Designed miniproteins, single chains. Designs and how they scored, part 82

Each design is a single chain, and the fold is of that chain. pLDDT is the mean over its residues in the fold that is shown.

## One batch from the design tools (miniprotein)

Design m3021
Fold by ESMFold2-Fast:
Structure m3021 (fold): chain A 58 residues (1-58)
Amino acid sequence: MKSLEELKKEFETKRNEYIKKLQEDAKARGLSPEEIEKLIEETKKFFDEQYKKALENA
């Protein structure tokens, strides 16, 4: 069983990797910097919700 700290670190790593890829994909799609920032904020919120769900199931 993973500790809560290990779960959080794993989640933060995956979130950061996803955000980096999202930024690259969004730039390739020609989105403005403001639109990219909004997508990043929405993505962070989504991952925060997923992390809470993971804690409930741990």
Scores: mean pLDDT 78

Design m3022
Fold by ESMFold2-Fast:
Structure m3022 (fold): chain A 76 residues (1-76)
Amino acid sequence: DYLRELAERYIRAAEQLIEIMRKKGVPKSVIDELEEAIRAVRQALASGDLEALKEAVRRLQELMHEASKLIFEINR
């Protein structure tokens, strides 16, 4: 339950991040990779496989972190 709620929150956060990325002109390839990760989390949620869900959420978190760095390039 808690993991499922966290996954849904990460999906919403990632969708908002994609909107910001589109406004900033981030390459489509980067946006597509994040959209694919969101799709993987949604599929894992539907499957009921908690291990698959953990891995999908982990991948989404990693990509969101990379995207955040890309958005804030001047920060480092």
Scores: mean pLDDT 82

Design m3023
Fold by ESMFold2-Fast:
Structure m3023 (fold): chain A 73 residues (1-73)
Amino acid sequence: MSKEELLRKLTIKDVALGILTAALPYDEDREGTVAAIESLIEEIKKIEKELNIHDPVTDRLIERARAAVEAAR
């Protein structure tokens, strides 16, 4: 996979993570949404490792997602 394709996938997953995080408090299937968030975080971390980058926007999205998951428990 090219660097450009990985960056595009990272951006799409970052957007998806933000949407799921915002939706979590209002979601009827909280367990399913938590699982989707956790899966996206793992996929994002894998892409960052392959790109050898540390994106502060991505880091903040992951921190917000983890905080939302903890609050939903």
Scores: mean pLDDT 82

Design m3025
Fold by ESMFold2-Fast:
Parts: sequence; structure tokens; C-alpha cells
Structure m3025 (fold): chain A 64 residues (1-64)
Amino acid sequence: SMMTYTVTIHFDDGSTRTFTIQAPTLAQAQAQARALAASMGYTVLDTRVFTSNGQTRIQVRARR
């Protein structure tokens, strides 16, 4: 089944953008998060995963 993931992209200028994505696995959610940042014209530097109270969040660090 699909799970919902909150993705926050942190840019090197200090700005952020938050999105919600759905994926069947965490690995696929991370791949989609990277693809999302790339589609916006940014270079992905790092990804991190946080889980709290059953909610999983993905943080992407990106550069223009």
C-alpha cells in the first residue's frame, strides 16, 4: 500500500519548500524527493530521514 511522506527541501540560500508525496516504500519516496528537487533545477547534495510518532519525513539539501 502507499504511504504519505512529507519532503522538505533546504536550499543553500536558506530558503525551504515543503511537499507531500506518496510511495510504497521509503526508498522510492527518497528517489521521488531527489527527482522533485532535480525537476526544479537544483542539485541534490544530501538526503536525511526522520521518523517521529509514526510519521516519516524526508529532508533534502539542495543547491542551485
Scores: mean pLDDT 82

Design m3026
Fold by ESMFold2-Fast:
Structure m3026 (fold): chain A 62 residues (1-62)
Amino acid sequence: MSQEELDRETALALALIFLAIAKKYNDPEEVIKLFEESVRAAEAGDIQKARELYRKALEISK
């Protein structure tokens, strides 16, 4: 498996975990939307964007 594939899968897994936690604890819609956008970016292979989006969501979420 390539390093790029591994990085994509890791980013996707993290984005999905953060999204699940945000939904479970009823985080603001803007935070949930950022995690959803992070998941979509990771699925599209845009690893850098996925990481930036979930980092931004985490900053807003405290």
Scores: mean pLDDT 80

Design m3027
Fold by ESMFold2-Fast:
Structure m3027 (fold): chain A 62 residues (1-62)
Amino acid sequence: SDVIRALGEIYLALGKLDEKRGNYDGAIESYEKALQLFREAGDEEGARYAEENIKKVREKKA
């Protein structure tokens, strides 16, 4: 669904905003929601991008 993919893009943007603010927990939550939405939409590239961002933010938090 185009609507589900668009919602995934919104959550990616929210995650990136939280990263800039240093809110790594918020960023991870938003990226995890984006990942789920991209998987539901069948957007493998979006899902992969969300996974990479989750990994990077978790490393910054550790």
Scores: mean pLDDT 86

Design m3028
Fold by ESMFold2-Fast:
Structure m3028 (fold): chain A 114 residues (1-114)
Amino acid sequence: MSFEEIKEMIESDDPEVRLQGLEQLALQADDYPVEEIVEALITALEDPDEGVREFAIRLLGGVVLQNPDAPVELLKRAKEALEKLYKDPSASPELKELAKKAIEILEQKIKERG
């Protein structure tokens, strides 16, 4: 599936289709530039559906761990998006705990880089 097709799924009015888009992005992560993947996930962190946000956090953590050469500026932007989600009063305690763990992963990777 092309990145354009996955992006159209992620932009769907149906949260189930958006989740399917993220699942396809996860399956084909090696086929796309890490910058494009992380940008799509940052957008998904602002999704109105909590399930979409949860999946985006989990996938973002995995992508960061599997891409040690990802640009530091990109990691900082991802961390900023997760911190924004962590401060969102609509986010559940479970979603906030998941975001906190992803922030810790990003902080460690940013510190290791330079």
Scores: mean pLDDT 84

Design m3029
Fold by ESMFold2-Fast:
Structure m3029 (fold): chain A 55 residues (1-55)
Amino acid sequence: KIELSDEAEKALMAEVYRNGRLSEEEIRELAKKYGVPESTVREAVEKILAAIKAG
């Protein structure tokens, strides 16, 4: 699997935190923007949402 860079992960975390969740279209666009597979972005979003819920 391809991992997000620390900077890309922080930017994604800010987007998820502000918007609550991302649509499939937003996931696709972020995957292209960061140069990673859509599955990588989706997994990162789920991980971030789980962390937010745990806090």
Scores: mean pLDDT 73

Design m3030
Fold by ESMFold2-Fast:
Structure m3030 (fold): chain A 58 residues (1-58)
Amino acid sequence: SVMERILAEVEAILDRDPLDERGVLAVVMRGAREHGLSQEETDAALQAAAAIWKEKLA
C-alpha cells in the first residue's frame, strides 16, 4: 500500500540516522502529496512515523 511504502522510507531514513526528524517529516509530507492521501491518512502516517522514531530512540 501507499502507507507501507511511505513508512518503509521512514524506517530506512531512521535506520541510517535516528535523529533525522526533518527527513522523516519530509518523506511523509512528500508521499502524502504525491499519492493524494487524505488528511486522515496523512495524520495516520505521521503518527506511525513518530512511533517508529520513538522505537529507534529506545
Scores: mean pLDDT 79

Design m3031
Fold by ESMFold2-Fast:
Parts: C-alpha cells; sequence; structure tokens
Structure m3031 (fold): chain A 83 residues (1-83)
C-alpha cells in the first residue's frame, strides 16, 4: 500500500542519514578534522536534505544524532590521548 511504501521510504532515508553521519565521524577521525570542519559538513548535509525531510523534528533528530556521535568520538579521543 501507499502507506507501507511511504513508511519504508522514510525508514530508508533515516538509515541513509545515520550511515552518512557515521561516515562523517569516521572520516573526521581518520583525517583529523576539527570540530568546526565537522559542523560545516553537518550544515551542508542539512541543506542537501532540505528538500527531502519535510518534518522539522526529523531534521532536529538528525542533527542531534550527529552531534551526539561527535561528542562520543571527542570524548574517546581525549580519553585515549590522556592515557
Amino acid sequence: SATQKQREELEKKKKEIQEEASRIINDAVSKGLSKEQLQERVAVINKKLGGVLEEPEDIDEFVSVVIKAENIRIKQEETRAKK
């Protein structure tokens, strides 16, 4: 049905967003990108998704996931660097 297809498409987009966020974090770690450079990449993705995500809360959730992932990465880096 249309409802089922719409739900599947939304789930696919959310998965792609999460995978993209993971790639950004991993790329930032491997290349030694600064927090500022990571923020710029998040902004570019948000602009690219401006025509894809219709609900503001979905965009906010995506940003929150990326920021949370970045904070976890930074904390892990700081913990390892101090040891």
Scores: mean pLDDT 61

Design m3032
Fold by ESMFold2-Fast:
Structure m3032 (fold): chain A 70 residues (1-70)
Amino acid sequence: SATEAVIAETPERLEFEGGGRRVVVTRADLRKAAEDLKKYLREANPEWSDEEIDEEVAEALRATVKTLQL
Protein backbone atom coordinates (compact mmCIF):
# COMPACT_ATOMS: atom_id res chain seq x y z
CA SER A 1 0.00 0.00 0.00
CA ALA A 2 1.37 3.36 -1.13
CA THR A 3 1.94 5.25 2.14
CA GLU A 4 5.64 5.12 2.88
CA ALA A 5 6.67 8.44 4.42
CA VAL A 6 10.06 10.06 4.08
CA ILE A 7 10.99 10.57 7.74
CA ALA A 8 14.47 12.02 7.18
CA GLU A 9 16.24 13.45 4.13
CA THR A 10 19.79 14.75 3.84
CA PRO A 11 22.14 15.12 0.85
CA GLU A 12 23.73 11.80 1.89
CA ARG A 13 20.71 9.64 2.75
CA LEU A 14 16.94 9.11 2.64
CA GLU A 15 15.09 7.22 5.37
CA PHE A 16 11.64 5.65 5.01
CA GLU A 17 9.30 4.09 7.54
CA GLY A 18 6.23 2.08 6.62
CA GLY A 19 4.66 -1.33 7.11
CA GLY A 20 6.54 -1.82 10.39
CA ARG A 21 10.04 -1.55 8.84
CA ARG A 22 12.65 1.15 8.23
CA VAL A 23 14.62 1.46 4.99
CA VAL A 24 17.66 3.66 4.42
CA VAL A 25 18.81 4.67 0.92
CA THR A 26 22.14 6.48 0.64
CA ARG A 27 23.52 8.62 -2.16
CA ALA A 28 26.17 5.92 -2.66
CA ASP A 29 23.40 3.34 -3.22
CA LEU A 30 21.82 5.61 -5.85
CA ARG A 31 25.16 6.15 -7.61
CA LYS A 32 25.84 2.41 -7.67
CA ALA A 33 22.35 1.72 -9.03
CA ALA A 34 22.87 4.38 -11.73
CA GLU A 35 26.25 2.90 -12.73
CA ASP A 36 24.83 -0.65 -12.81
CA LEU A 37 21.85 0.49 -14.91
CA LYS A 38 24.13 2.38 -17.32
CA LYS A 39 26.27 -0.75 -17.84
CA TYR A 40 23.14 -2.86 -18.36
CA LEU A 41 21.60 -0.43 -20.87
CA ARG A 42 24.88 -0.13 -22.81
CA GLU A 43 25.18 -3.93 -23.09
CA ALA A 44 21.48 -4.48 -23.91
CA ASN A 45 21.29 -1.53 -26.37
CA PRO A 46 24.69 -1.16 -28.10
CA GLU A 47 23.03 0.98 -30.81
CA TRP A 48 22.09 3.72 -28.30
CA SER A 49 24.20 6.87 -27.96
CA ASP A 50 25.77 7.88 -24.65
CA GLU A 51 23.22 10.71 -24.46
CA GLU A 52 20.29 8.28 -24.84
CA ILE A 53 21.70 6.00 -22.13
CA ASP A 54 22.34 8.94 -19.77
CA GLU A 55 18.78 10.21 -20.30
CA GLU A 56 17.27 6.76 -19.56
CA VAL A 57 19.34 6.52 -16.36
CA ALA A 58 18.29 10.05 -15.36
CA GLU A 59 14.61 9.26 -16.04
CA ALA A 60 14.79 6.08 -13.92
CA LEU A 61 16.40 8.01 -11.04
CA ARG A 62 13.79 10.79 -11.31
CA ALA A 63 10.98 8.20 -11.18
CA THR A 64 12.58 6.55 -8.12
CA VAL A 65 13.04 9.87 -6.27
CA LYS A 66 9.48 10.96 -7.13
CA THR A 67 8.07 7.65 -5.83
CA LEU A 68 10.09 7.94 -2.60
CA GLN A 69 8.96 11.58 -2.07
CA LEU A 70 5.25 10.75 -2.63
Scores: mean pLDDT 64

Design m3033
Fold by ESMFold2-Fast:
Structure m3033 (fold): chain A 57 residues (1-57)
Amino acid sequence: MVSDEEIEEAMREIHIAVYTSIAKRNGEKGLKAVREEAEKSEGEMKKLLEEALKRAE
């Protein structure tokens, strides 16, 4: 049985990978867009976007 926590962690990693890819592929514009989205976001979404930015750098 997959726990809700395991599902959320897997989904979080997928989203981090997607935003990291956006930041890397679009150069400065991608990095700026993800940073601005992180600044406007709250809670888990903000943490996810911050992790994506860290992986993209």
Scores: mean pLDDT 76

Design m3034
Fold by ESMFold2-Fast:
Structure m3034 (fold): chain A 58 residues (1-58)
Amino acid sequence: AEEKRQEAIDLLTQALVDAGYPEEEAREIAKSAVDVLENAYGLEGALKAVQNAADQLR
């Protein structure tokens, strides 16, 4: 469970860093986004949503 949350945060953080955001700012954005998505869709849904968002940021 916790592993999927961390995976989603790390994936979105890396996508934002690759898009030009500072790592500290990217990680804060990723944590907030994953928290909202987990509350709405659960961890599996949050991870899928983050994967889609990361692909859009590439």
Scores: mean pLDDT 78

Design m3035
Fold by ESMFold2-Fast:
Structure m3035 (fold): chain A 63 residues (1-63)
Amino acid sequence: MVEEAEELFKKGLEAMKAGNYDEAIEYFTRALRLYEEAGLGDSVFAGVVAIALGVAKTVKRNK
């Protein structure tokens, strides 16, 4: 399941680069959920995804 979380995180980064912030938020949210389900919610991996999700939400709010 960690492999799926990593893939979703990469797709989120690609969406950010394309300016598709809604898609980035969705991918980062799914990646974070998979890390939590794998018991890695308190890991550096989940932390990095959570920071990226916060950035995506902030950028979308400011357009």
Scores: mean pLDDT 79

Design m3036
Fold by ESMFold2-Fast:
Order: sequence, then C-alpha cells, then structure tokens
Structure m3036 (fold): chain A 64 residues (1-64)
Amino acid sequence: SDVQKLLAQKYLTPEQIAHLRKALEAARKGDAEAAAKHLVEAGMRPAKTAEEAERLARDTLSLL
C-alpha cells in the first residue's frame, strides 16, 4: 500500500506529516473531500470516505 511504501522509505517530510494531521482532522469532521486532498498532499492515495481517510491518517501517524 502507499502508506506502507512511505513508511518503508522512512521519509515523511514535516510538510507531509502536517498534511496527515489535517487529513485526520478533516476526516473526524466528516469532510471526506478535504481529507482526500490532504492525503494526496501527504503522498498517499485519496480515500473515498471520511472513515477510510481517518483510518489511513491515524494508522500512518501511529507508526511514526
């Protein structure tokens, strides 16, 4: 997965981490479009739902 690929490279920039946090916040508010935009800016695949976006952002941040 794109998440595992980013983690395997051990290179998430501070900007990408900031976008992951923004994706998590947007997803928690139910804003699937904003969450998807921030996931793409973090170098990830856009999620189709707020729930998927929350899971992807949270799981990625928890591994850092």
Scores: mean pLDDT 78

Design m3037
Fold by ESMFold2-Fast:
Structure m3037 (fold): chain A 87 residues (1-87)
Amino acid sequence: SMAAEKKKLEEEALKLVEEAAKALEAGDLETAKKYAEEALELAEKVSPTSKAAVYALEALARVYRAMGDEEKAAEYEALAKERVAAA
């Protein structure tokens, strides 16, 4: 069913968020960015206001902050806060 498909996509997105966090902790910013971007793409297919989408946006904010891009980090953090308010 479509509901089961969405649940699997959300579970995959959450796993990618975890992998992004591990890569970020290891200092592998390029890998962390890739996982966070993939997580957001999958989460958006489920719902832009899903927990997975919020966590993916927060992960992207952390990655950009670690890269020294405070402007992009602030943008993703703001988008995550908006998605939390909309959920």
Scores: mean pLDDT 86

Design m3038
Fold by ESMFold2-Fast:
Structure m3038 (fold): chain A 46 residues (1-46)
Amino acid sequence: DIKKIIEEYLKKNGKTTDPIEIQKFLLDLFGTEEEKQKFNEILEKL
């Protein structure tokens, strides 16, 4: 699936398979500006 492909891509390019980073990458590809802003708000609380 696409999530697995992205995980492998990030790992190959010196990134860790961090679920948060993967989610950000997927959001950049398929998400709206509203969804990106909402995700950033959640990250601020972590």
Scores: mean pLDDT 66

Design m3039
Fold by ESMFold2-Fast:
Structure m3039 (fold): chain A 58 residues (1-58)
Amino acid sequence: LRDLLLTMTDDEKGELMVKLAEEKGFTDARYFRIHGSFKVVATKDGKTYTFRSLSEVL
């Protein structure tokens, strides 16, 4: 995973985070571009969670 991450764009990393969140049972997972950064927001059990890096989803 780490070697692949070194060649990925922020958008590709965000898409991977969305997929990983979905695999963990989160719903409504979405990638958001933030000024100078990015995040993924997803819902589980009626609660909203924010993931700021791949390590937070893994």
Scores: mean pLDDT 74

Design m3040
Fold by ESMFold2-Fast:
Structure m3040 (fold): chain A 66 residues (1-66)
Amino acid sequence: ATLTRGEVRRAEWSADRFRLEYRVTAAPGAPAELPEFDFPGYEVKVEVRRTSPTEAEVRVEARKLP
């Protein structure tokens, strides 16, 4: 889990969904840390945007299934 690493840019919570954006810093040549989110009963989407060789922005969205 990497939710506490780097700078949190945005965090939004509600009863049926949550959204978290954060920035991680990694050593040159290493990929951004990608946490695996698998919540039973939720649809999880993870988006990674690399901003430099050592820095990436990660966006996590989860929505409750019916």
Scores: mean pLDDT 63

Design m3041
Fold by ESMFold2-Fast:
Structure m3041 (fold): chain A 62 residues (1-62)
Amino acid sequence: DEKFEQLKKEAEKILKENGGGPVEEVRKKIEELAKKLGVDVEITLLERNGRVIMVKLVPKEK
């Protein structure tokens, strides 16, 4: 939970700092962060015109 909460906050920060950014760049940054935090998560990015408008993160269950 702690690491997942950190991932959510940082993912929101990445989205904000990149202004929705190029989708591939935002996804890559979030994936790298999840890997560094050791969080197994499903990452869903809602996109328009090649920019991310919403990030949905769901912990993967067994």
Scores: mean pLDDT 75

Design m3042
Fold by ESMFold2-Fast:
Structure m3042 (fold): chain A 91 residues (1-91)
Amino acid sequence: DEREENIRRGLEILEERIRELMESLRLPNATPEALRKHEEHLEELLRLAREHVSDELLERLGRNPNDEETLNEALSQIFKALLEQYKKENR
């Protein structure tokens, strides 16, 4: 249905922005270890996006792909989820 299609589209837009941001953080002379860690961090952020960003935000992104405010709100939800995960892993 249209809502579910927009949610999928919004997730694709969010995942593309995450990939762009992570690529911008890649150092030109990164070691193989640093590149592996970079890929691990990318996969973790993509997982958090799928699990923790609300359907309402994803639907809004799917309907308006250029909505930077909604995109930033979705990125904020991912960051908060990442921090909560770090708290659990570090006791």
Scores: mean pLDDT 81

Design m3043
Fold by ESMFold2-Fast:
Structure m3043 (fold): chain A 79 residues (1-79)
Amino acid sequence: MKKEEALKLLEKASEAAEKGDLEKALEYAKKAAELAKGVDEILEAGALYGIAEVYKKKGDEEKAKKYYEKAKELLEKAE
């Protein structure tokens, strides 16, 4: 199921980020967002927030801001 696959990818993204592998963390979080798209807006928003956190850790504040804004907009739409 897409939702189950997205959750597993988010777990892998978190593990990669904890190990300092920010590129792998981004890869997993982006795949999770793609799988959640059109399936679960809350899960998609969570994945987008995860992408933003990784960009923040990389020092890419502009990309982090864009993904935070996308996550917020999606949560507002889900209500």
Scores: mean pLDDT 82

Design m3044
Fold by ESMFold2-Fast:
Structure m3044 (fold): chain A 94 residues (1-94)
Amino acid sequence: DEEVLEKLRAFPVGSSLQDLLDHLRSLGAEVKDHNGIYEVTYKGKSFLIVPYSGPASGYANEKVAVVFLNPNQPITQEDLDIIVSEFESVLFKT
């Protein structure tokens, strides 16, 4: 589990959103495209990556966790930290 998080943290910032989605798949996540909204499923828990032209952010409620990323900009450290937080939540599920 920590190995997956370390591999995720090693993702090169400055890469494209497509590179990030491919990296998530390489770590064992299922990534499904719903008309440009991406559903990421890992160990039976899902979150959404939603293209958004504003600043990167994460949101979670009782139904779904949502990560907003700008698809027209390279992946930033802030973007990666949000994704790592979602995976960490999955791995340390109570």
Scores: mean pLDDT 73

Design m3045
Fold by ESMFold2-Fast:
Structure m3045 (fold): chain A 83 residues (1-83)
Amino acid sequence: MKKIEVKVLAETKDSYTVLARVTLENGVEAVDIGSGKTLEESKKRAIENAERVAQALADAGKKTVDEADSVGDISVRSLLMAA
């Protein structure tokens, strides 16, 4: 079962910034930020972004690929916790 947690990081009259943490059934977790004009839109964007990252992490780890992704140089967020 996927576990989804959201946390509001910033709230203004014009925008919401939300952090979403998604944990897949295999225990792989990812976090991402979404922003939008409404809280609901920001949550959906953050969750979609986090799910995408979590799925990429799970696929890379599950398949034990030598290259985690096409991009090996950038890692501003912890996309993979495994070596």
Scores: mean pLDDT 68

Design m3046
Fold by ESMFold2-Fast:
Structure m3046 (fold): chain A 64 residues (1-64)
Amino acid sequence: MIRLRGTMPSASLARTVAGELSRDLPDVRARAEGATLLVEAATEEAAELARRAIESGGGTAEEI
């Protein structure tokens, strides 16, 4: 299991991206805490998709 921490420009964007990941990716669990995203991915592919979604939203992601 791969864990990512995302930092978004706003709490609203973090919530939007968390909702998108939870809806669209069955192998991803995402939770927003303020402007921070906590993501757990079952596969490396799912982690890459999650990272891309965070970056598309204007954020940055790192593996924790």
Scores: mean pLDDT 82

Design m3047
Fold by ESMFold2-Fast:
Structure m3047 (fold): chain A 55 residues (1-55)
Amino acid sequence: SDELIQRALELLDRAAELVKQGYEALKAGDEETAKKLFEEAERLYDEAQELLAQA
């Protein structure tokens, strides 16, 4: 289903952006913010994989 694939790709793009922000937070010394960003990215990645499994 094209709709599920498109939604999954949107989630993967958001996850990639959060990972980038997480690394920038680590470079700035903000481990707490980095952890939250990586946790959000992982959740979006898992949601995307679930949608792709249904596609």
Scores: mean pLDDT 88

Design m3048
Fold by ESMFold2-Fast:
Structure m3048 (fold): chain A 70 residues (1-70)
Amino acid sequence: AEALARAAAEHARGLAEKLERELGKEKAIELLRRLVEESEALLPSVTDPAERAAAEAALRALREEIERLE
């Protein structure tokens, strides 16, 4: 469970770095905020505890990346 959450967070950070590198900070922040909002809306439908923990870890990592880019 923790390993899956860690992998999800790493993947989320990698995505944020890729978006920043390809599109610049401002567009990366816009896209990451949209991704967070869309993912949060889907979170209540995730019923598996391990998958939910991984999704929550990814969302936390995405929010931390948004704060870092600001």
Scores: mean pLDDT 81

Design m3049
Fold by ESMFold2-Fast:
Structure m3049 (fold): chain A 65 residues (1-65)
Amino acid sequence: SMEDYVRLARLGIEQGKLLIKQGKYKEAIEKYKRALAILERYAPEDKDLIEEARKGLKEAEELLK
């Protein structure tokens, strides 16, 4: 269901945050990209979650350099 996809995206965002704290930036980027893809397809109205995922992705990409 759509609710299951949004739950999966939220878990991906939380995993991304933990991966950043562990210095695993490439893995964090993958988690945030997948979360964004899910949210943009199944819950585009969840602007706060999309913004959180976008911020996490940008942070992980900047830290990788």
Scores: mean pLDDT 88

Design m3050
Fold by ESMFold2-Fast:
Structure m3050 (fold): chain A 112 residues (1-112)
Amino acid sequence: DLLGEVARLVREGILNGDAEGLRRGLLELGASEDFAEAFAGLVEWARRNHSLSEEEIDRILAEAVREAEKVAAEIEKKQKENQLNTPEALETVENAGLSEFLRTVARLLEQV
């Protein structure tokens, strides 16, 4: 489960202050270098500027996973309607879900 793996990396990055581990983990999962660095920087910024409880972190991650799954499902539905069943189509769903997850985490971290 890609989203679960990314959520775990983000949780560890926030709780342990391991922005470099998060950046490296995102790269290993196929994120771009620019994206991985920007997201790790955001997590480090949030950690320094907000005192986040484990409960708040888990709430943020759970909401982000739900939003990511909604986006992935909508794209998958459109692909099925257009009879798209290629490896590229599957990769598009996974990348869109991951992007929405990270965008939602960023938005919620800024609101705390």
Scores: mean pLDDT 76

Design m3051
Fold by ESMFold2-Fast:
Structure m3051 (fold): chain A 59 residues (1-59)
Amino acid sequence: MLSDEELERLYLRLLTSPVFNALPEEERQEYVALLEQGLPGIERIAAENPALAAFLATL
C-alpha cells in the first residue's frame, strides 16, 4: 500500500517522465487517476502501458 507521501512523489515523477509526457492528454489524465488509486491503479497501468509501469517501478 502506498502512503500519501509516496503517491505525491510518484505523481511528481510521473509528470517528469518522458514516457508519460509522450502520451495524449486524455491518457495522461487517466493514468493520474489510476495512480491516485494506489497499487491497484499501478497494476492497471502495468497492463495498459508496461513501459510507464517499468519507469514507476524504479521509484
Scores: mean pLDDT 71

Design m3052
Fold by ESMFold2-Fast:
Structure m3052 (fold): chain A 78 residues (1-78)
Amino acid sequence: MLESLPKKQQAAVLFTAGGILYAAGDYELSIELLRESIKLDPDDYLSYLQLARALEKLGRHEEAEEYRKKAEELKKKA
């Protein structure tokens, strides 16, 4: 169960699962897991970047660009 892990480690598990779903072409489920990862670790720029990539694959280009910009801002601050 994820609840046995610190929030950052729970976020990392969800990020990894989201990445696997992205590679499998399941962009909608990838987005759901990546959003949950961001809720647990809102400062992880990699989760925002991967979310942007998944949104782009679904044609949600405006949302993808917003998350890319957020990822770039977080990377500069981290």
Scores: mean pLDDT 82

Design m3053
Fold by ESMFold2-Fast:
Structure m3053 (fold): chain A 72 residues (1-72)
Amino acid sequence: VTKAEIEEVVKPLGLTVERTEGRDVYLSGDTSPEMLEAIEKALREAGIPVNAVYVAGDKIVVTLAPGHEVTE
């Protein structure tokens, strides 16, 4: 999965990709439970396998499924 593919999915939701690290994507924007559900749904509908979506501080963290690293 490329960073650009993830950006294409999350930008329409009003989210910004801050950084990526291995399987983890750090997003800034709305951290509501409704937004976390929308992110997981949008990524899965785009064929991106998601293991977890959670809030860490003021950021949203998306962890991709094992074997799926974010590439530039």
Scores: mean pLDDT 83

Design m3054
Fold by ESMFold2-Fast:
Structure m3054 (fold): chain A 70 residues (1-70)
Amino acid sequence: ADEILARIEELLARARAAIAAGDLAGAQALLREAVELLHENADKLSPEQLEAVQARISAVWAALQAAKAA
């Protein structure tokens, strides 16, 4: 579980960095990887971990949408 959470956190951190750099396509690809990794490993996470990760993914996705609108 820890390795999956660490990987998702890494992908989300890189997606946020890509948004800050103006690389919206790269940010979207990283966010998609995080979502796919979460779906593949949802059964390995507690309900609390799953909810927390989904909230973080949603926050990064909202940041990406805001950047695309600018």
Scores: mean pLDDT 83

Design m3055
Fold by ESMFold2-Fast:
Structure m3055 (fold): chain A 68 residues (1-68)
Amino acid sequence: EKQEIASKIVGLTLRAIGALLDGNVDEARRDIQELEKLVEENKDKLSPEDIARVKRIIAQLRAMADAL
């Protein structure tokens, strides 16, 4: 289950990055929102360090989306 959550986090992160590279801010924002929801729904299954890393990734993705 933790491996499944990690796989989903990676998949959503890569999708968001791809959307940003294509200039598709709306898609990137949806992917970021899904990533945030996934972390919130699974916070009890993730280490504090993993949560902090994903939150940092979310912040970076949001900053990139806001710059476009």
Scores: mean pLDDT 83

Design m3056
Fold by ESMFold2-Fast:
Structure m3056 (fold): chain A 83 residues (1-83)
Amino acid sequence: EPSSAQLYAAAGILLAGAEFSLSLGDRESARAEVEGAIELARKLAEKGETEEAKKILERAAEIARELGDEELAKKAEEEAKKL
């Protein structure tokens, strides 16, 4: 089972990757990377790392809005509200 530090680092890498993909116009890769970060944030929340999970979800929602993916942004925001 991944540690909280490993999950947080992996989520950070995915979000950085999403920003890079978006800068290249690769919206599909950026969306997949944001979705991956949201799943890792759920794992962080399961481990009690609610503040770290919330930070990941807030950044994921920002990138999803830049993508114009309002459903993905809403998904990240609703996950953050549960914390």
Scores: mean pLDDT 86

Design m3057
Fold by ESMFold2-Fast:
Formats: C-alpha cells, sequence, structure tokens
Structure m3057 (fold): chain A 65 residues (1-65)
C-alpha cells in the first residue's frame, strides 16, 4: 500500500541526507543512483519510519560513505 505521511517524510529526508553525504564523500552519480534505488526498494517493505531510516544508513555504509 502507499506509505504513511510520516514514512514518506522520513523517506524524502533520508534520500536527501544520504545523497548529500554520498556526494560529500566523493561517490559517483551512478553509485548515488544505486543507493537511492536500494532505499526506495526497501521502503516498499518497510513497516515503520525507523526501518526506512535504517535502509538509508545501511545503503550509505555499503557504498563506503
Amino acid sequence: GPLSAEMQEALDRGIAGVTAAARASGLSDAQIAAMVAEIRAHAKTAKTADEVEAAGVRALLRAGA
């Protein structure tokens, strides 16, 4: 189903923060796009805002940023 307003806000904020951190760390646009796609894919199965935020953190760490 669609994300709640809280989960959508967490997702949008998480993507913005992760994108900014990844760029500051020197990651390529391709790496950033892959990371954003991973976060969005996980958000479809997330049940809480915390799970959405955790997906962002995991993607950033995996990318080496």
Scores: mean pLDDT 73

Design m3058
Fold by ESMFold2-Fast:
Structure m3058 (fold): chain A 68 residues (1-68)
Amino acid sequence: SARDEQVRRLLAEGRYVEALTLLPGVGPATAARMARDLEAGSRASAQDYSVVYRISLRDAQLVLDAAA
């Protein structure tokens, strides 16, 4: 989708907070916390991200694939 492509592009550009706020239910504080985890090279799975940040498993996988 156009949203998924925009998320991938922003993550590739290092614009993590902006990318993550495009996800349904992700506010600025949650986006900032996710961005820190991604920048730290967190070894958490897509399932862990889905549960912790309350995003869909699909969106968690999209984020982890794009941030790798």
Scores: mean pLDDT 83

Design m3059
Fold by ESMFold2-Fast:
Structure m3059 (fold): chain A 60 residues (1-60)
Amino acid sequence: SSIEKLKELVKVVTGEEIDKEEAEKLLEKIRNRDLSDPRIREILERLNISLDELIKVLEE
């Protein structure tokens, strides 16, 4: 699921374990193209991908 993939990405990239509610909030920010959250920026930088590519990874 998108939630489980996002939880794993946050853990691998930042070392932070987030719960389902926090992951759902973060996924909503990603879908709204809201880059205010530093965890989203860190994931994009670490993976060297665009926000649209991140959305595709999470939805596929």
Scores: mean pLDDT 84

